Designed miniproteins, single chains. Designs and how they scored, part 36

Each design is a single chain, and the fold is of that chain. pLDDT is the mean over its residues in the fold that is shown.

## One batch from the design tools (miniprotein)

Design m1222
Fold by ESMFold2-Fast:
Structure m1222 (fold): chain A 89 residues (1-89)
Amino acid sequence: MLEEEGRERLVEELRRLGFSDEEIERLLKQSDRDQIAEFYRASGELVRKKALEMGFSEKEAEAMAKAVELMGKKRLSAEEAEKIFKELV
């Protein structure tokens, strides 16, 4: 059930970006759960690189990246994300 809700939300986002239903189905078929996770991981990796450029430590940058990945996957609030970040640092 939670995975079905996550899938539906992703489909809505892709439609908003102008993808057709057929294109979305192809993306979801070729982008299995691991490839969808990779998309969120790539977003976190950009945050990691930026944090390192700003002078954060490698451990802090990795914690920030992981928090962003979890925010994307679970649609967490800012307070929930901050709590997870504190547990990772």
Scores: mean pLDDT 61

Design m1223
Fold by ESMFold2-Fast:
Structure m1223 (fold): chain A 70 residues (1-70)
Amino acid sequence: PDTVALAQRAQQLGDQGKQALKDGDLEKAREHFEEAARVLASMAGTPEQARDVRRSVLEEGERRIEEARK
């Protein structure tokens, strides 16, 4: 797969998630962060790394959502 294209897509999804948080759309932000986590996990070299990357990205996204909710 094109690693550069996947990295760019993940960054674009992350930026869209951040924009959704600024707009107050927490559900849309969660959707974008979930897609970004999936793309980044697909770039991992092992199943263990894929799981850890997905979890880390989703945890960061959830923290951002909870902070925006306050």
Scores: mean pLDDT 80

Design m1224
Fold by ESMFold2-Fast:
Formats: C-alpha cells, structure tokens, sequence
Structure m1224 (fold): chain A 63 residues (1-63)
C-alpha cells in the first residue's frame, strides 16, 4: 500500500540521519577531548559538516 511505501521511506530517512548524527557526535567528542589547539571554531564546524555529508552519502549509496 501507499502507507507501507511512505513508512519504509521515512524509516530509511531516519536511519540515514541517525547514522550521520552518531558520526558527527563521535567526531565532536573526540575533537573536544583531544582537540588540536590550532583548529578554529570555523574549521571544527566545517569538519563536522563534512563528516555528516560523507556518512549521508554512503548511506544513500547503500540504497
């Protein structure tokens, strides 16, 4: 049914977001605990965005 297709799509989107969120949080935690003193807040933000996008791309490619 249409409802089943919508449910599967929503579950797929949720999974992609959850995987990306986990990767970003792990990177953030490592950066905070072991953070290189030479990294600016802007560079850190870009790194977090890059991690999120990379994970999202990899999860989409698995579809």
Amino acid sequence: SLEDLIQKLNETIKKIKEEADKAVEEYRSLAEKNGPEGVTEEQRKRSLEAVRKDVEKKEIEKL
Scores: mean pLDDT 76

Design m1225
Fold by ESMFold2-Fast:
Structure m1225 (fold): chain A 91 residues (1-91)
Amino acid sequence: MEEAERLREERERLEELLERAIEAAKQSVGDGLQVLAEAYKLASEELQPLVEETLRRAMAESTPERAAEVIEEGKREILEAAERLIEEAEE
């Protein structure tokens, strides 16, 4: 499998998990953190530090609304970094 294709597949799965983490966090901070931990396990070495930072920031929030906002911000940063890695792996 080409490296770029593998990174695209990882990005797609990571996007799905991060979206689930946001919805879970709106119900319970703890549930959101569990889904985010699954995203961390799935993430490539280059993306894991960004997922970990998002997890730490979300853990600092005491309300579901704020935790969901932090994860939404982290999702944007993580997916932008993933797009950059895909671009670098292409040609």
Scores: mean pLDDT 82

Design m1226
Fold by ESMFold2-Fast:
Structure m1226 (fold): chain A 77 residues (1-77)
Amino acid sequence: SLVELIERQAKELGLTLEQLKERFKIVIDMLYRDGKITKEEYEKLKELVDDGTPENLARAVKLYNEILEKKKKEEEK
């Protein structure tokens, strides 16, 4: 499942789920400040991450990957 994948990813990085969550928050904050994601995308990601459940963290990672894929296809520069 997506939850099992996120838990395994945290373990492979030598991080707890809480540490992975905090690092992910920093990443999305930087992306928003750099104008790489919209306000709406930023708020959705923050809501999912702040809930703190593995399920919502997995949803946040999925949404993040979807956003990055869209940006790669849509960005000219």
Scores: mean pLDDT 74

Design m1227
Fold by ESMFold2-Fast:
Structure m1227 (fold): chain A 81 residues (1-81)
Amino acid sequence: MEEARELVEKAEKALKEGNFKEAIDYLRQAVDVLAASETPDRELLERVLDIAYEVSKKSTDPELQLEAEIIALHAATLLAS
């Protein structure tokens, strides 16, 4: 769980710096770690959703926007389970 938290914190930092591709890379890794957990941390999943939506709004790259939407959908699915 600490690994997922560290990845989310790195994604938040990358987003703050405008490094959207780096933020997406960290979010993908964080979601993979959370999805592998029997009891994923709901607070971290909510933070993943927030960062993904911010990337989708701020990035002008259609590929990064699509990747952010996929990450958000995956995190939302885990939250619904």
Scores: mean pLDDT 84

Design m1228
Fold by ESMFold2-Fast:
Structure m1228 (fold): chain A 103 residues (1-103)
Amino acid sequence: SKELAELVEKIVELLNKAINGEKVEVKDLLELVKKALLVYIGDKRKPEDLSLDELEKILEDIIKNSPFKNIAEAFLKIVELYKKGKKEISEEEAKELLELLGG
């Protein structure tokens, strides 16, 4: 999907900004993850209406049952950072996520 690819590209752009020392908020990455998953499942809900529990369940299903395992693992890591109360992504965290997305 073109829309899904564009959302993943936006996530990659934000991660590269974090590696270059720019401030990137975990909540902005989470919103893009939610948007990408709603596009993937064909759901028209707002990102705010997708609970973290439902998001994690969708990501776990993708990890087990699809070729998109690495992307889903990166997205699950973003959810975990948000649940830990992390406000901004570190350079080290951004590098780890880019490695997963770069497969």
Scores: mean pLDDT 87

Design m1229
Fold by ESMFold2-Fast:
Structure m1229 (fold): chain A 96 residues (1-96)
Amino acid sequence: SMMEEIRELARKGLEQVTGNRLLQALVEEGKEEEARELAEKIRNGEMTFEEFKEKAIEILGEEKVKEIEKESREELIRALREEGLDELAEAVEEIG
């Protein structure tokens, strides 16, 4: 259904924004080579977002990853609403 497609787009969009912010945080912690390797594995389909998040937690800690997830969600919702994509923004808000 259209609603299932919107939810899947919301999930993928949130994973992309969160993933980019996690990679940036890894670089800021001096883990540029590890960030590069993780990005390549995700790009090549060798690693899922969940596996990437687990590796990010190992390096950054659970608290920092949770903060990045919260900030990523809030920023994506704002950006989508600014573009008039309200249904997609609501779908992102429903992702717990």
Scores: mean pLDDT 86

Design m1230
Fold by ESMFold2-Fast:
Structure m1230 (fold): chain A 83 residues (1-83)
Amino acid sequence: FDVPEEEREKLLKEIDEALDLMTPPVVVRDPETGEDVVRGGGEAGKALTGRPLKEIMEEFGTTDPEEAVDLAAKALGIDKLLK
């Protein structure tokens, strides 16, 4: 809350991890609910984790799970920084 140097180093590490571990989030079927969910993908994946993939696909107008994740990353502004 009140530590600028540690906060800066932490943010830089998180940004570096997001840029270095920029692995596209992967789609996995949730065995309990039977729905496809997004898992992995560093910080980009965290923003999408736990959301039903069908809802993301419907929001972005695609039927391809990989494309839905890419479009969601673009909407979050992450894809623009990466590409």
Scores: mean pLDDT 58

Design m1231
Fold by ESMFold2-Fast:
Structure m1231 (fold): chain A 79 residues (1-79)
Amino acid sequence: MSLEEKAEQLKKKAEELFKKDPAASVEPLLKLAETYIKLGDFEKAEEAYKKALEAASTVPPELREAVLASIEREYAEAR
C-alpha cells in the first residue's frame, strides 16, 4: 500500500483507539507521526505526537515515564 493509504488507516485506528482505550492508541499515533514525517507533512506529524502525549497521560504513573521516553525517542529518530 502507499504511504498515504497507510497514514489514513493508522489515523482511523488511532482515532478509534483514542476514544475507547487511549493507552492503546499511543503506538498507532507514533506510527502515524512517522508516516507523516516520511510524507513531508510535519504539521500532521506534530499533531499525532501531541495526541500520543495526551494518550500517555492516561497511562498509570508507573508506566507513564517509560511511555513518554519512548515517544520522545521515536520523534527524535523520525526526523
Scores: mean pLDDT 75

Design m1232
Fold by ESMFold2-Fast:
Structure m1232 (fold): chain A 82 residues (1-82)
Amino acid sequence: EVERLVAEAERLLAEDPASLEAAELLHRAALLAKAAGDDERAIELARRALEAAVAAAVAAGLVSREEGERALEEYLAKLRAA
């Protein structure tokens, strides 16, 4: 299931780098990886999901590029400290 969700998200991102659907699929994949005990993969997938979500928000005009990059950096710092 995780591999299927990641493959679908990668296909969507190849067509639209700002795909919110891809961000949602990567987030679901991260939760499934965490449930399976693969913490390293869960962290990597969560990072990719947030990157995709920030790209989607910037493309939609909801946040600036600078605001999105700052939010991503803060999240990654907290995730690394956990």
Scores: mean pLDDT 79

Design m1233
Fold by ESMFold2-Fast:
Structure m1233 (fold): chain A 66 residues (1-66)
Amino acid sequence: GPELRVGDRVVVRGRASDGGEVTFEGEVVQLEGDTVGIRGRDLVTGKEAGILGSRAAIEAMVEAVL
């Protein structure tokens, strides 16, 4: 996936446990070691949310850097 930096606007796409598509748009607000934090909105649920995960896991799910 693309290298992520603080301030990047990203679209993250994955799959929910029921097989549905999950799309999240947000800003990278945290990069600390192997941990990436993104704050934005879940485009499937419409809720404002944050996600935290390993850099490798999140980069693998990043569809676009805006």
Scores: mean pLDDT 72

Design m1234
Fold by ESMFold2-Fast:
Structure m1234 (fold): chain A 104 residues (1-104)
Amino acid sequence: MMPQLTPEQQALIDETMAKLDALLAQVKALKAQAAATTDPAKLRAIAREVILLVAEATALALLTRERLRELGVAPDVAAAIQAQIDAKIDEMTALEAEILAHVR
């Protein structure tokens, strides 16, 4: 049987996943823009924006970890959620590295 999450716990998880998915979508769009341009000024602007988006996602992940603990989410459930968050951060970090490869 899956442990029952409270409405507050579920809302935090859903909101965090939605925000991370939105940030990941923005990073993917920036990768497409970086691949489509040879303008060094545009590439630097894209690189700066992706760095800030990855930093925002990392901060959100840390804040969510603390909030899940404060709300008393079961350790196994919290670990599964954290693994999903970490996977999204890892994907964004890999995309950041690909974008930065276009910037000297």
Scores: mean pLDDT 84

Design m1235
Fold by ESMFold2-Fast:
Structure m1235 (fold): chain A 74 residues (1-74)
Amino acid sequence: SAALNLEIARRTLAWEAEVALANADKISLEEYREGLERLLAHLTAELQLSPEQVAELRALIDEAVARFEAVRRA
């Protein structure tokens, strides 16, 4: 189902964002964003996500990037 595919993509992105955040001192903000955007592109193709679902997941990436910046400032 479309809802299940969105949930799988959301959890996968959230998990990978959290794992990458553990290395925030070793990677750039650009590398962090690019990594998540590449993952979103793969998930979009694999799970056949709609444009609306992709927009929702891009908002999640923007939130994750903001958290990465906060961690870097601390």
Scores: mean pLDDT 86

Design m1236
Fold by ESMFold2-Fast:
Structure m1236 (fold): chain A 90 residues (1-90)
Amino acid sequence: ARAEEIWQRALERLKVPPFTEERYKEAQKYKEALEAINREISRIYREHPFDLTPEELAQRVLDRLVAEGVISEETARKVLEILGIPLPEE
C-alpha cells in the first residue's frame, strides 16, 4: 500500500531503529491510532518530502491528529514511542 511504502521510506530516511516483534505487538494494541499515524505521516511526506527530523515528524503528527480529534495526545505519544520515533519535548 502507498502508506506502507511511504512509512518504510520515512523510517529508512530518518534512521529509526527497526521494530522488534514485541514493539510491533504492543503497537498493534493501538491499531486504530497506528493507522491514523501512518496516514498522517503519508500526508506529511506528500507535502514535505525532505528535511524532516524524527522529532519534527512526531510534533506534526501530534498537532494534527490531536487537533482533529482523531486520537488522544496520550495515545499518539504512546504509539510513537513504541515505534521508536523520538518524541518532541513537552
Scores: mean pLDDT 63

Design m1237
Fold by ESMFold2-Fast:
Structure m1237 (fold): chain A 75 residues (1-75)
Amino acid sequence: MLAELAREAAEALREALASDDAKAREIVERTVKRLREHPEGEWLAEAVERAARAGLQDGPTVFRVAIADFERLAA
């Protein structure tokens, strides 16, 4: 389950990076809601929210780091 949630988070952040700001926001919100449906997904949801806030403020590098971290969890 956790690896599947981490893979979903990584895929969502990659899609958000390739999207305009409005669509990126929608993707992040949808992903956070999805992750919070699972007790083991709560900390991933918090990590996604933090990455999204920092990415909007500090640019795409934070998203790339988060994607790499989630991909390692999915492996």
Scores: mean pLDDT 72

Design m1238
Fold by ESMFold2-Fast:
Structure m1238 (fold): chain A 65 residues (1-65)
Amino acid sequence: PRPPDSTAPRGSLEELAEEALLANDLDYEKAKALLDQFMDSLQLPEEMRKRAREALERLYEERNA
């Protein structure tokens, strides 16, 4: 069951990733673990999890590049 327009706005996934980063003082490893917990709690499908992790990597790289 994959709804055709279930793609969350990139802002929602970026906010989730940014919140994970901020909650862990920009510690990527801890932020990734927290993000995984958020995604598991929300029972997100694999496609959404991939998008959220990409947002996390992008945000982390931008701040540490």
Scores: mean pLDDT 71

Design m1239
Fold by ESMFold2-Fast:
Structure m1239 (fold): chain A 87 residues (1-87)
Amino acid sequence: DVRERLLEENYKLGVELGKLSVTDPELVEKNKALIELLPLLPVVKVRLELGTLTADLTLSPEEREELYGAFKKGYEEGIKEKLKELE
C-alpha cells in the first residue's frame, strides 16, 4: 500500500529529525524552513519510483495533513528515544 509506505517513511524521517533536535538543537533551528519541507520528500521519491512524478505535485489537504501528522508523531517519538539513550 503506497499510502502506508508514505506514512511510514515520513514517520521514520520525523524520528531522525527529532533525535537530531536533542543532539544539535541549533542546527535544527537554523534549518527550520527547510525541515518543514521534508515531509514532501518521500512523496517525490515514491512517485519517481512509480514513474508518476510530474511537474505538478498535487496533494489533497487530507493527504498533506496525514503526511505531516506522521512526521510530527515520529519527531515526538525521536525526541523521547534520544532522551532515553542519554539516561
Scores: mean pLDDT 77

Design m1240
Fold by ESMFold2-Fast:
Structure m1240 (fold): chain A 66 residues (1-66)
Amino acid sequence: MTITVTLAADVKGKSSDELDLKKGDTVKLEDPREDGTAKATNLDTGKTGTVNLQELLAHAESVTIE
C-alpha cells in the first residue's frame, strides 16, 4: 500500500529530521509509525525525511491510497 499526498499549503518541519514542504508538493509515504510520523519522499524535490502525519493531512489537497 502506497499513500501519496499533495499539499494545499506550506508545512514547515518541526525538527532537523522533518521535511520542509511547500504548497503543491507531492509526498510519498513509505513507513507510517505508531507515533504519528512517517518516512516520506518529496517527489518534487527528491528529498527524504520524516513527516508529521497530523500536520501533513491537515494541509492535504488530495490523498491517494494504492
Scores: mean pLDDT 78

Design m1241
Fold by ESMFold2-Fast:
Structure m1241 (fold): chain A 57 residues (1-57)
Amino acid sequence: DIEKSLRAVAEAARDAGLDDLSKQIEDLVKQGKYKEAWQLVFDNADTFTEAVARSRG
């Protein structure tokens, strides 16, 4: 389920301190723009990875 997967990614982004990214993903999902939401995730993959690594420190 694409919507469920995107919501899980948005939650993980919020937990990692990427509140703006999380909100953008959730807003796109609410609009049914799943392709744009996934593109946003891929475009920010490095930022997401770095934020998660930092949040564990």
Scores: mean pLDDT 78

Design m1242
Fold by ESMFold2-Fast:
Structure m1242 (fold): chain A 80 residues (1-80)
Amino acid sequence: GPPPPVVVSITATSTSLTVTASSSLPIQSLTVFDRDGNEVASASGSSSLTATGLKPGTTYQSMARSEGGQGASSPVTTQP
C-alpha cells in the first residue's frame, strides 16, 4: 500500500511547536499530544500545524495521518 506520512521538521520555542509533515497522499490530520496523550493542537487537511500556549521545558509528540497510515515524530521538548 502507499507509505504513511513523515513528520519532517519540528521547531520549538518555550511556548510553541511548529510541525511540518510530508506525504505522497493528502494529509488528513496533523496533531500534537502532550506526554499523557492529550491532544493540545490539531489541523485537518494541512501539512503544517503550530501549537501555541505550551509549557516551557515540556515534552510533546506529533502525529500525521493519511490514507497510507500514520507517521509519528520523535518526542520534542520545548525550550526552557
Scores: mean pLDDT 80

Design m1243
Fold by ESMFold2-Fast:
Structure m1243 (fold): chain A 99 residues (1-99)
Amino acid sequence: MRDTMMRTLDIGAKIVAENREAVREEARRRAEKILSDPKEAQRVLENYSQLSLEATAAAFRALADMVDSQSDEQARAAAERLMRERTRMLTLDLVHEAL
């Protein structure tokens, strides 16, 4: 999962350099669509069976955050924050199931 996030960050950084505003809009649109559209959710689950739907939507939000960043360092920091939040959510799910 971390490898997928790093790959998404690399792709996002390149796209952001080429088309900043369009990338922000598309990243947010995809995040919202994943959470709101059952058909899109099914497609995402088929491709990322080991990733939670929320983690995938958060990855697209991280792409939108990269548009607000002024450097690759800031974009990477945003992705690292995302990875920490995702790990926290997965930990909470495991604790809930154990109870």
Scores: mean pLDDT 58

Design m1244
Fold by ESMFold2-Fast:
Structure m1244 (fold): chain A 62 residues (1-62)
Amino acid sequence: MEPLDLSKLSLEEAAKLIAEFLKTMGIPPTERNITAVARLGGLEPSEEELKELLELVKKYTE
């Protein structure tokens, strides 16, 4: 699988793509899975950015 390029996106755009990816693959949107996909996509989020990303992904995975 080719790596996702998330590094040039805003946190909201990255969260939407991560949510869609997890939903499409049938992977639960846990903190572990969200963090793994974000890092695979080239994001190196700060602690605060990671918290915001987790909250946004959960909002978009319903």
Scores: mean pLDDT 74

Design m1245
Fold by ESMFold2-Fast:
Structure m1245 (fold): chain A 68 residues (1-68)
Amino acid sequence: PEVLKAKSVQNPYLEYEITLLSETEAEVKNLQTGNKVKAKIVKKKSETILELELLENGTKITFEILEK
């Protein structure tokens, strides 16, 4: 699985680790809390911008990829 380090575009101080499970599924780890949640890949807007929907609460978050 591909593992990406990313930050929230809306809250750039929040860092995450995103594990790409498939073309439609990902796991998001909040690096501040250690919480892991499953997410749906909504859209890849560019090589560095990824929009995900968290499955637990339906929240959409836009991530900027920092490293692969």
Scores: mean pLDDT 80

Design m1246
Fold by ESMFold2-Fast:
Structure m1246 (fold): chain A 87 residues (1-87)
Amino acid sequence: STLEEQVRALAERAKEALRAGDFETALRLVEEMVALTHATVDLSEEEVAEIQRLVRELEEALRAGDVETALRLLDRLVSKILALLRK
């Protein structure tokens, strides 16, 4: 499969985990998605900072029990990663 297909597959599994209330699995899958991006794309300091900010905001939403905000942040993170893979 392509890198884009791998990222989308991880994202869909993370969304399923979030909807099931399995926040540990969701965060692990998000970390796998970010690690795959770092392994495959040379990221600028600014791009790393933006990804880290989105991950932190997602973790904060989950600590607050705000699954809807977490799902929106995950969608934003996925969109950012897919854009970076197309460089």
Scores: mean pLDDT 86

Design m1247
Fold by ESMFold2-Fast:
Structure m1247 (fold): chain A 81 residues (1-81)
Amino acid sequence: SPIEEARRLVEEFAESLGNPKAAEQILAWFDDVVAKSPSVRALLREVRAFFEYAARDEKNPEIRRLAEEVARRLDELLARL
């Protein structure tokens, strides 16, 4: 499922932060986006936009690279829909 694959990408990113509270907040946000999105395509676009903007403003180069990778992999999911 594209939603399950997207959740796994978000979960892996959240785990990489080393901050359990931030991880919980990101996953709660993802679940809220899932509940409110009218389609899988709308969901993936919103999540992708979040990671694209996060990467742009991120000062930590390792976290930026991880956010860019999540956005890229979400683009691949969107291309397969």
Scores: mean pLDDT 85

Design m1248
Fold by ESMFold2-Fast:
Parts: sequence; structure tokens; C-alpha cells
Structure m1248 (fold): chain A 68 residues (1-68)
Amino acid sequence: SMDEVHERILKEIDEGVEYSMETSSNPEVVKEYAEALKEAVKKKLKIDEIRKIAAEKFSELLDKAEAE
């Protein structure tokens, strides 16, 4: 079901964040990205909409990192 897919995505985000926080030089960026993804998933949006939000947020954070 879609609820099972959303639960799996939330778990994958949590696992990815934990790994990235240990290996990343910018843990704050990882946390901000993960929070945006979790909020989209919690709203039970369609997978394509969640992917669009993820791509837009990733692009925003990447642009900020490159501008510094």
C-alpha cells in the first residue's frame, strides 16, 4: 500500500541521514534536506510529488553550498 511505501521512505531517509551525519562535513545541510523530505512523506503525497520536492530542496541546498 502507499502507507507502507511512505513508511519505507521515512526509514530510508533516517538511515541515510545517520550514515551521512557520520561521513559528511556539512551535517546541518543533511539534516535540513532530511527534514524537508520527511515533511513531504508525512503529508502522504504521491511518490512523484515527493521526488519533485526532494529534487527542488536538494538543488536549493546545493546552490547555497556552491555560493559559499
Scores: mean pLDDT 68

Design m1249
Fold by ESMFold2-Fast:
Structure m1249 (fold): chain A 79 residues (1-79)
Amino acid sequence: MKEEALKLLEEAKKKALEEGDLETATLLSLAIFNLEVLGDLETAKAAVEDAIARAREAGKHPETLKLAEEALEKLKELL
């Protein structure tokens, strides 16, 4: 559901900010904006996929990655 995806994305963004990963947090913010304000599921999904790729590139296996992956699965259910 959209509400579940939004909750997971907000949690992932919070964790990215706590970890100092501003680029991942920015991509997650883009996903939240596209999902909540624009209703653009395709762009939201792409932004989450970019955030996941960035978090992996950073070499961190934090809660951010797990939450972002869970959010991506919820977004796929909406498409």
Scores: mean pLDDT 79

Design m1250
Fold by ESMFold2-Fast:
Structure m1250 (fold): chain A 84 residues (1-84)
Amino acid sequence: MIKELEETLREFSAKATKENVFSRSQLTEEQKELARKAMELFKKVKSEFEKIVLESTGSSLLSPEEIKYLLTYSVLKAIEPRVL
């Protein structure tokens, strides 16, 4: 669910900050675990996310919730290669 995904990403961000945000080349095992968990949650809601993102990007106005979904999707796509 989107709430769990958002919470997992917040944990990932917090751990990155505490364990050297400046280390951009390598993720810690804890950060990798959180990223994998976020990717797993994303896979479960991928179809719903794709629907929301497509509807959002096609509209002239985005609600705060739709913007959150779009940003979350973009972040997950950006970190996907770093998890593998």
Scores: mean pLDDT 59

Design m1251
Fold by ESMFold2-Fast:
Structure m1251 (fold): chain A 89 residues (1-89)
Amino acid sequence: MKNLKLIVESLIEYANHSEEKREEIQKKIDELEEETYNWLKAHLKEKHGLSDEEIEELLEENKYLDYLDPEARKKVLESMLELLEIARG
């Protein structure tokens, strides 16, 4: 849990933003989540031959971690880091 302080500080900075700034941040988070989700769906289909229904179940239950190769893991980590930067403003 070496990054817990960074996560907590980012959340505190987010909570201290103006309502207008939080709405701007939320839009960027929504865009990042959609981009990451669409990338993961395409990747899982291509590499693992999963159906749309199987992918949705895995993503909803966070079971997709068992299917993450190094390329997919890198994308998830990059998205998490970008999320923390967006939350800071």
Scores: mean pLDDT 73

Design m1252
Fold by ESMFold2-Fast:
Structure m1252 (fold): chain A 96 residues (1-96)
Amino acid sequence: MTEEERKEKLEELKRLSKLIEEERYEEAIERAKEIYEKDPESEENNELAAQILGAVLVKLLEESELEELGRKIEREKLNAKEIFELLLKIAEEKLA
């Protein structure tokens, strides 16, 4: 990863953190989708997109729902792409 890519990633994470703090969850989800769609085969890209959705879901889900979700991920040994797809489905269902 280049210094420029690292700086760009940090600025993106700061912007996303601000959206979540401002309760702009739909915008944070749209950005996660854009990151995923840019390169769906990139494990790093999918991990970043999944982390963003995870941060949103921490705000939208109850503790029991988060625990069940964590157990499902561990039980099914989901990769970053599968985690992203699962988290996206849950986030869209909660905001529908």
Scores: mean pLDDT 78

Design m1253
Fold by ESMFold2-Fast:
Structure m1253 (fold): chain A 85 residues (1-85)
Amino acid sequence: MDKKVIEAILELGKEEGAELPEGTTEEDIIAEVKKVEESIEKVKKENKDNKEINELLDKALEYLKEGKFKEADELLKEVSDLIKK
């Protein structure tokens, strides 16, 4: 998980043309992923009665665990759009 997850984030950053700040550590990347997971858990609690949102959030968590950050991000955008509408 950990090394594969970190490598996937680094590859995604290069593919999208994003530069990581100087001095970015593996710990910084892990902390950012943890923040995303905590944000997902909060949204699940706030929207527990919405089956569609919860299903998308569960799938996004699975993709994060597999290092599929692009797929996870797309699902999180869909959830954000559903909440804003």
Scores: mean pLDDT 68

Design m1254
Fold by ESMFold2-Fast:
Structure m1254 (fold): chain A 71 residues (1-71)
Amino acid sequence: SRMETLVEALLRASRLLEEAQRTLSPEQVAEAVKLLQDFILKSRTMSEEEIKEALREFEEKMREMIEQALK
């Protein structure tokens, strides 16, 4: 269901941020928090498919930030 997909996506995004914040700079953490907030706000009008795509985009941005932090 859409609600199950949304709950799973938000839990995954939150866990990713919690794990990544150990590696990220304070400025990168602020950017990641903003991305998560934007995802939460937009999720109200998203279909199940759109939620999955938004999670994928969030995961990709988190990966990019982690790669930058490790340089």
Scores: mean pLDDT 84

Design m1255
Fold by ESMFold2-Fast:
Structure m1255 (fold): chain A 107 residues (1-107)
Amino acid sequence: MVVFAPDGAAAAREAIRLIEQGRRVAIVTIVSTGSGLEASEILNKAGIEHITLPAGAKVPEDTKAAIITTPDGATGAAEARKLAERGYDVILADSDPAQLAAMQAAW
């Protein structure tokens, strides 16, 4: 499944919901907007173990929750496709509406 979130807080709430259902989740965001940091802080407060990785890093096979930071929407969409193919539920999130629209257009 792929979901679009308007910010890191919305992404974290959706990730918590999916993880509680036993799903594996990846949040993909653009590094310049801080959405990944916001999502990570909310997941930490919820007691959810997660990793934060840059685009191109391999997510370990046993990872339940990951945040992937990317330089742009096209890279974000490409990383999201790879993670969806691996069986992750993917949340594309950014607080900049133009960057979120770029991820949606590239998806």
Scores: mean pLDDT 78

Design m1256
Fold by ESMFold2-Fast:
Structure m1256 (fold): chain A 65 residues (1-65)
Amino acid sequence: SAMEEEFLKDVAALLGRKESIKIFGEEPKSITVKKLDENTYEVTTVSSKGTKTFIYTKEELLANS
């Protein structure tokens, strides 16, 4: 559903932000979330020190909600 997709995107953004801070030691300047398929979400974080892309499954996102 649209509500489930919005929820999963929000969780993915939070996880990507957390991982970006662990890697770069700073708040990312931007976070972009893209649904690749029913079970896969891509998060791209951009910081002053670099860009990282993370892949999360629906199972991982639900486990972190």
Scores: mean pLDDT 89

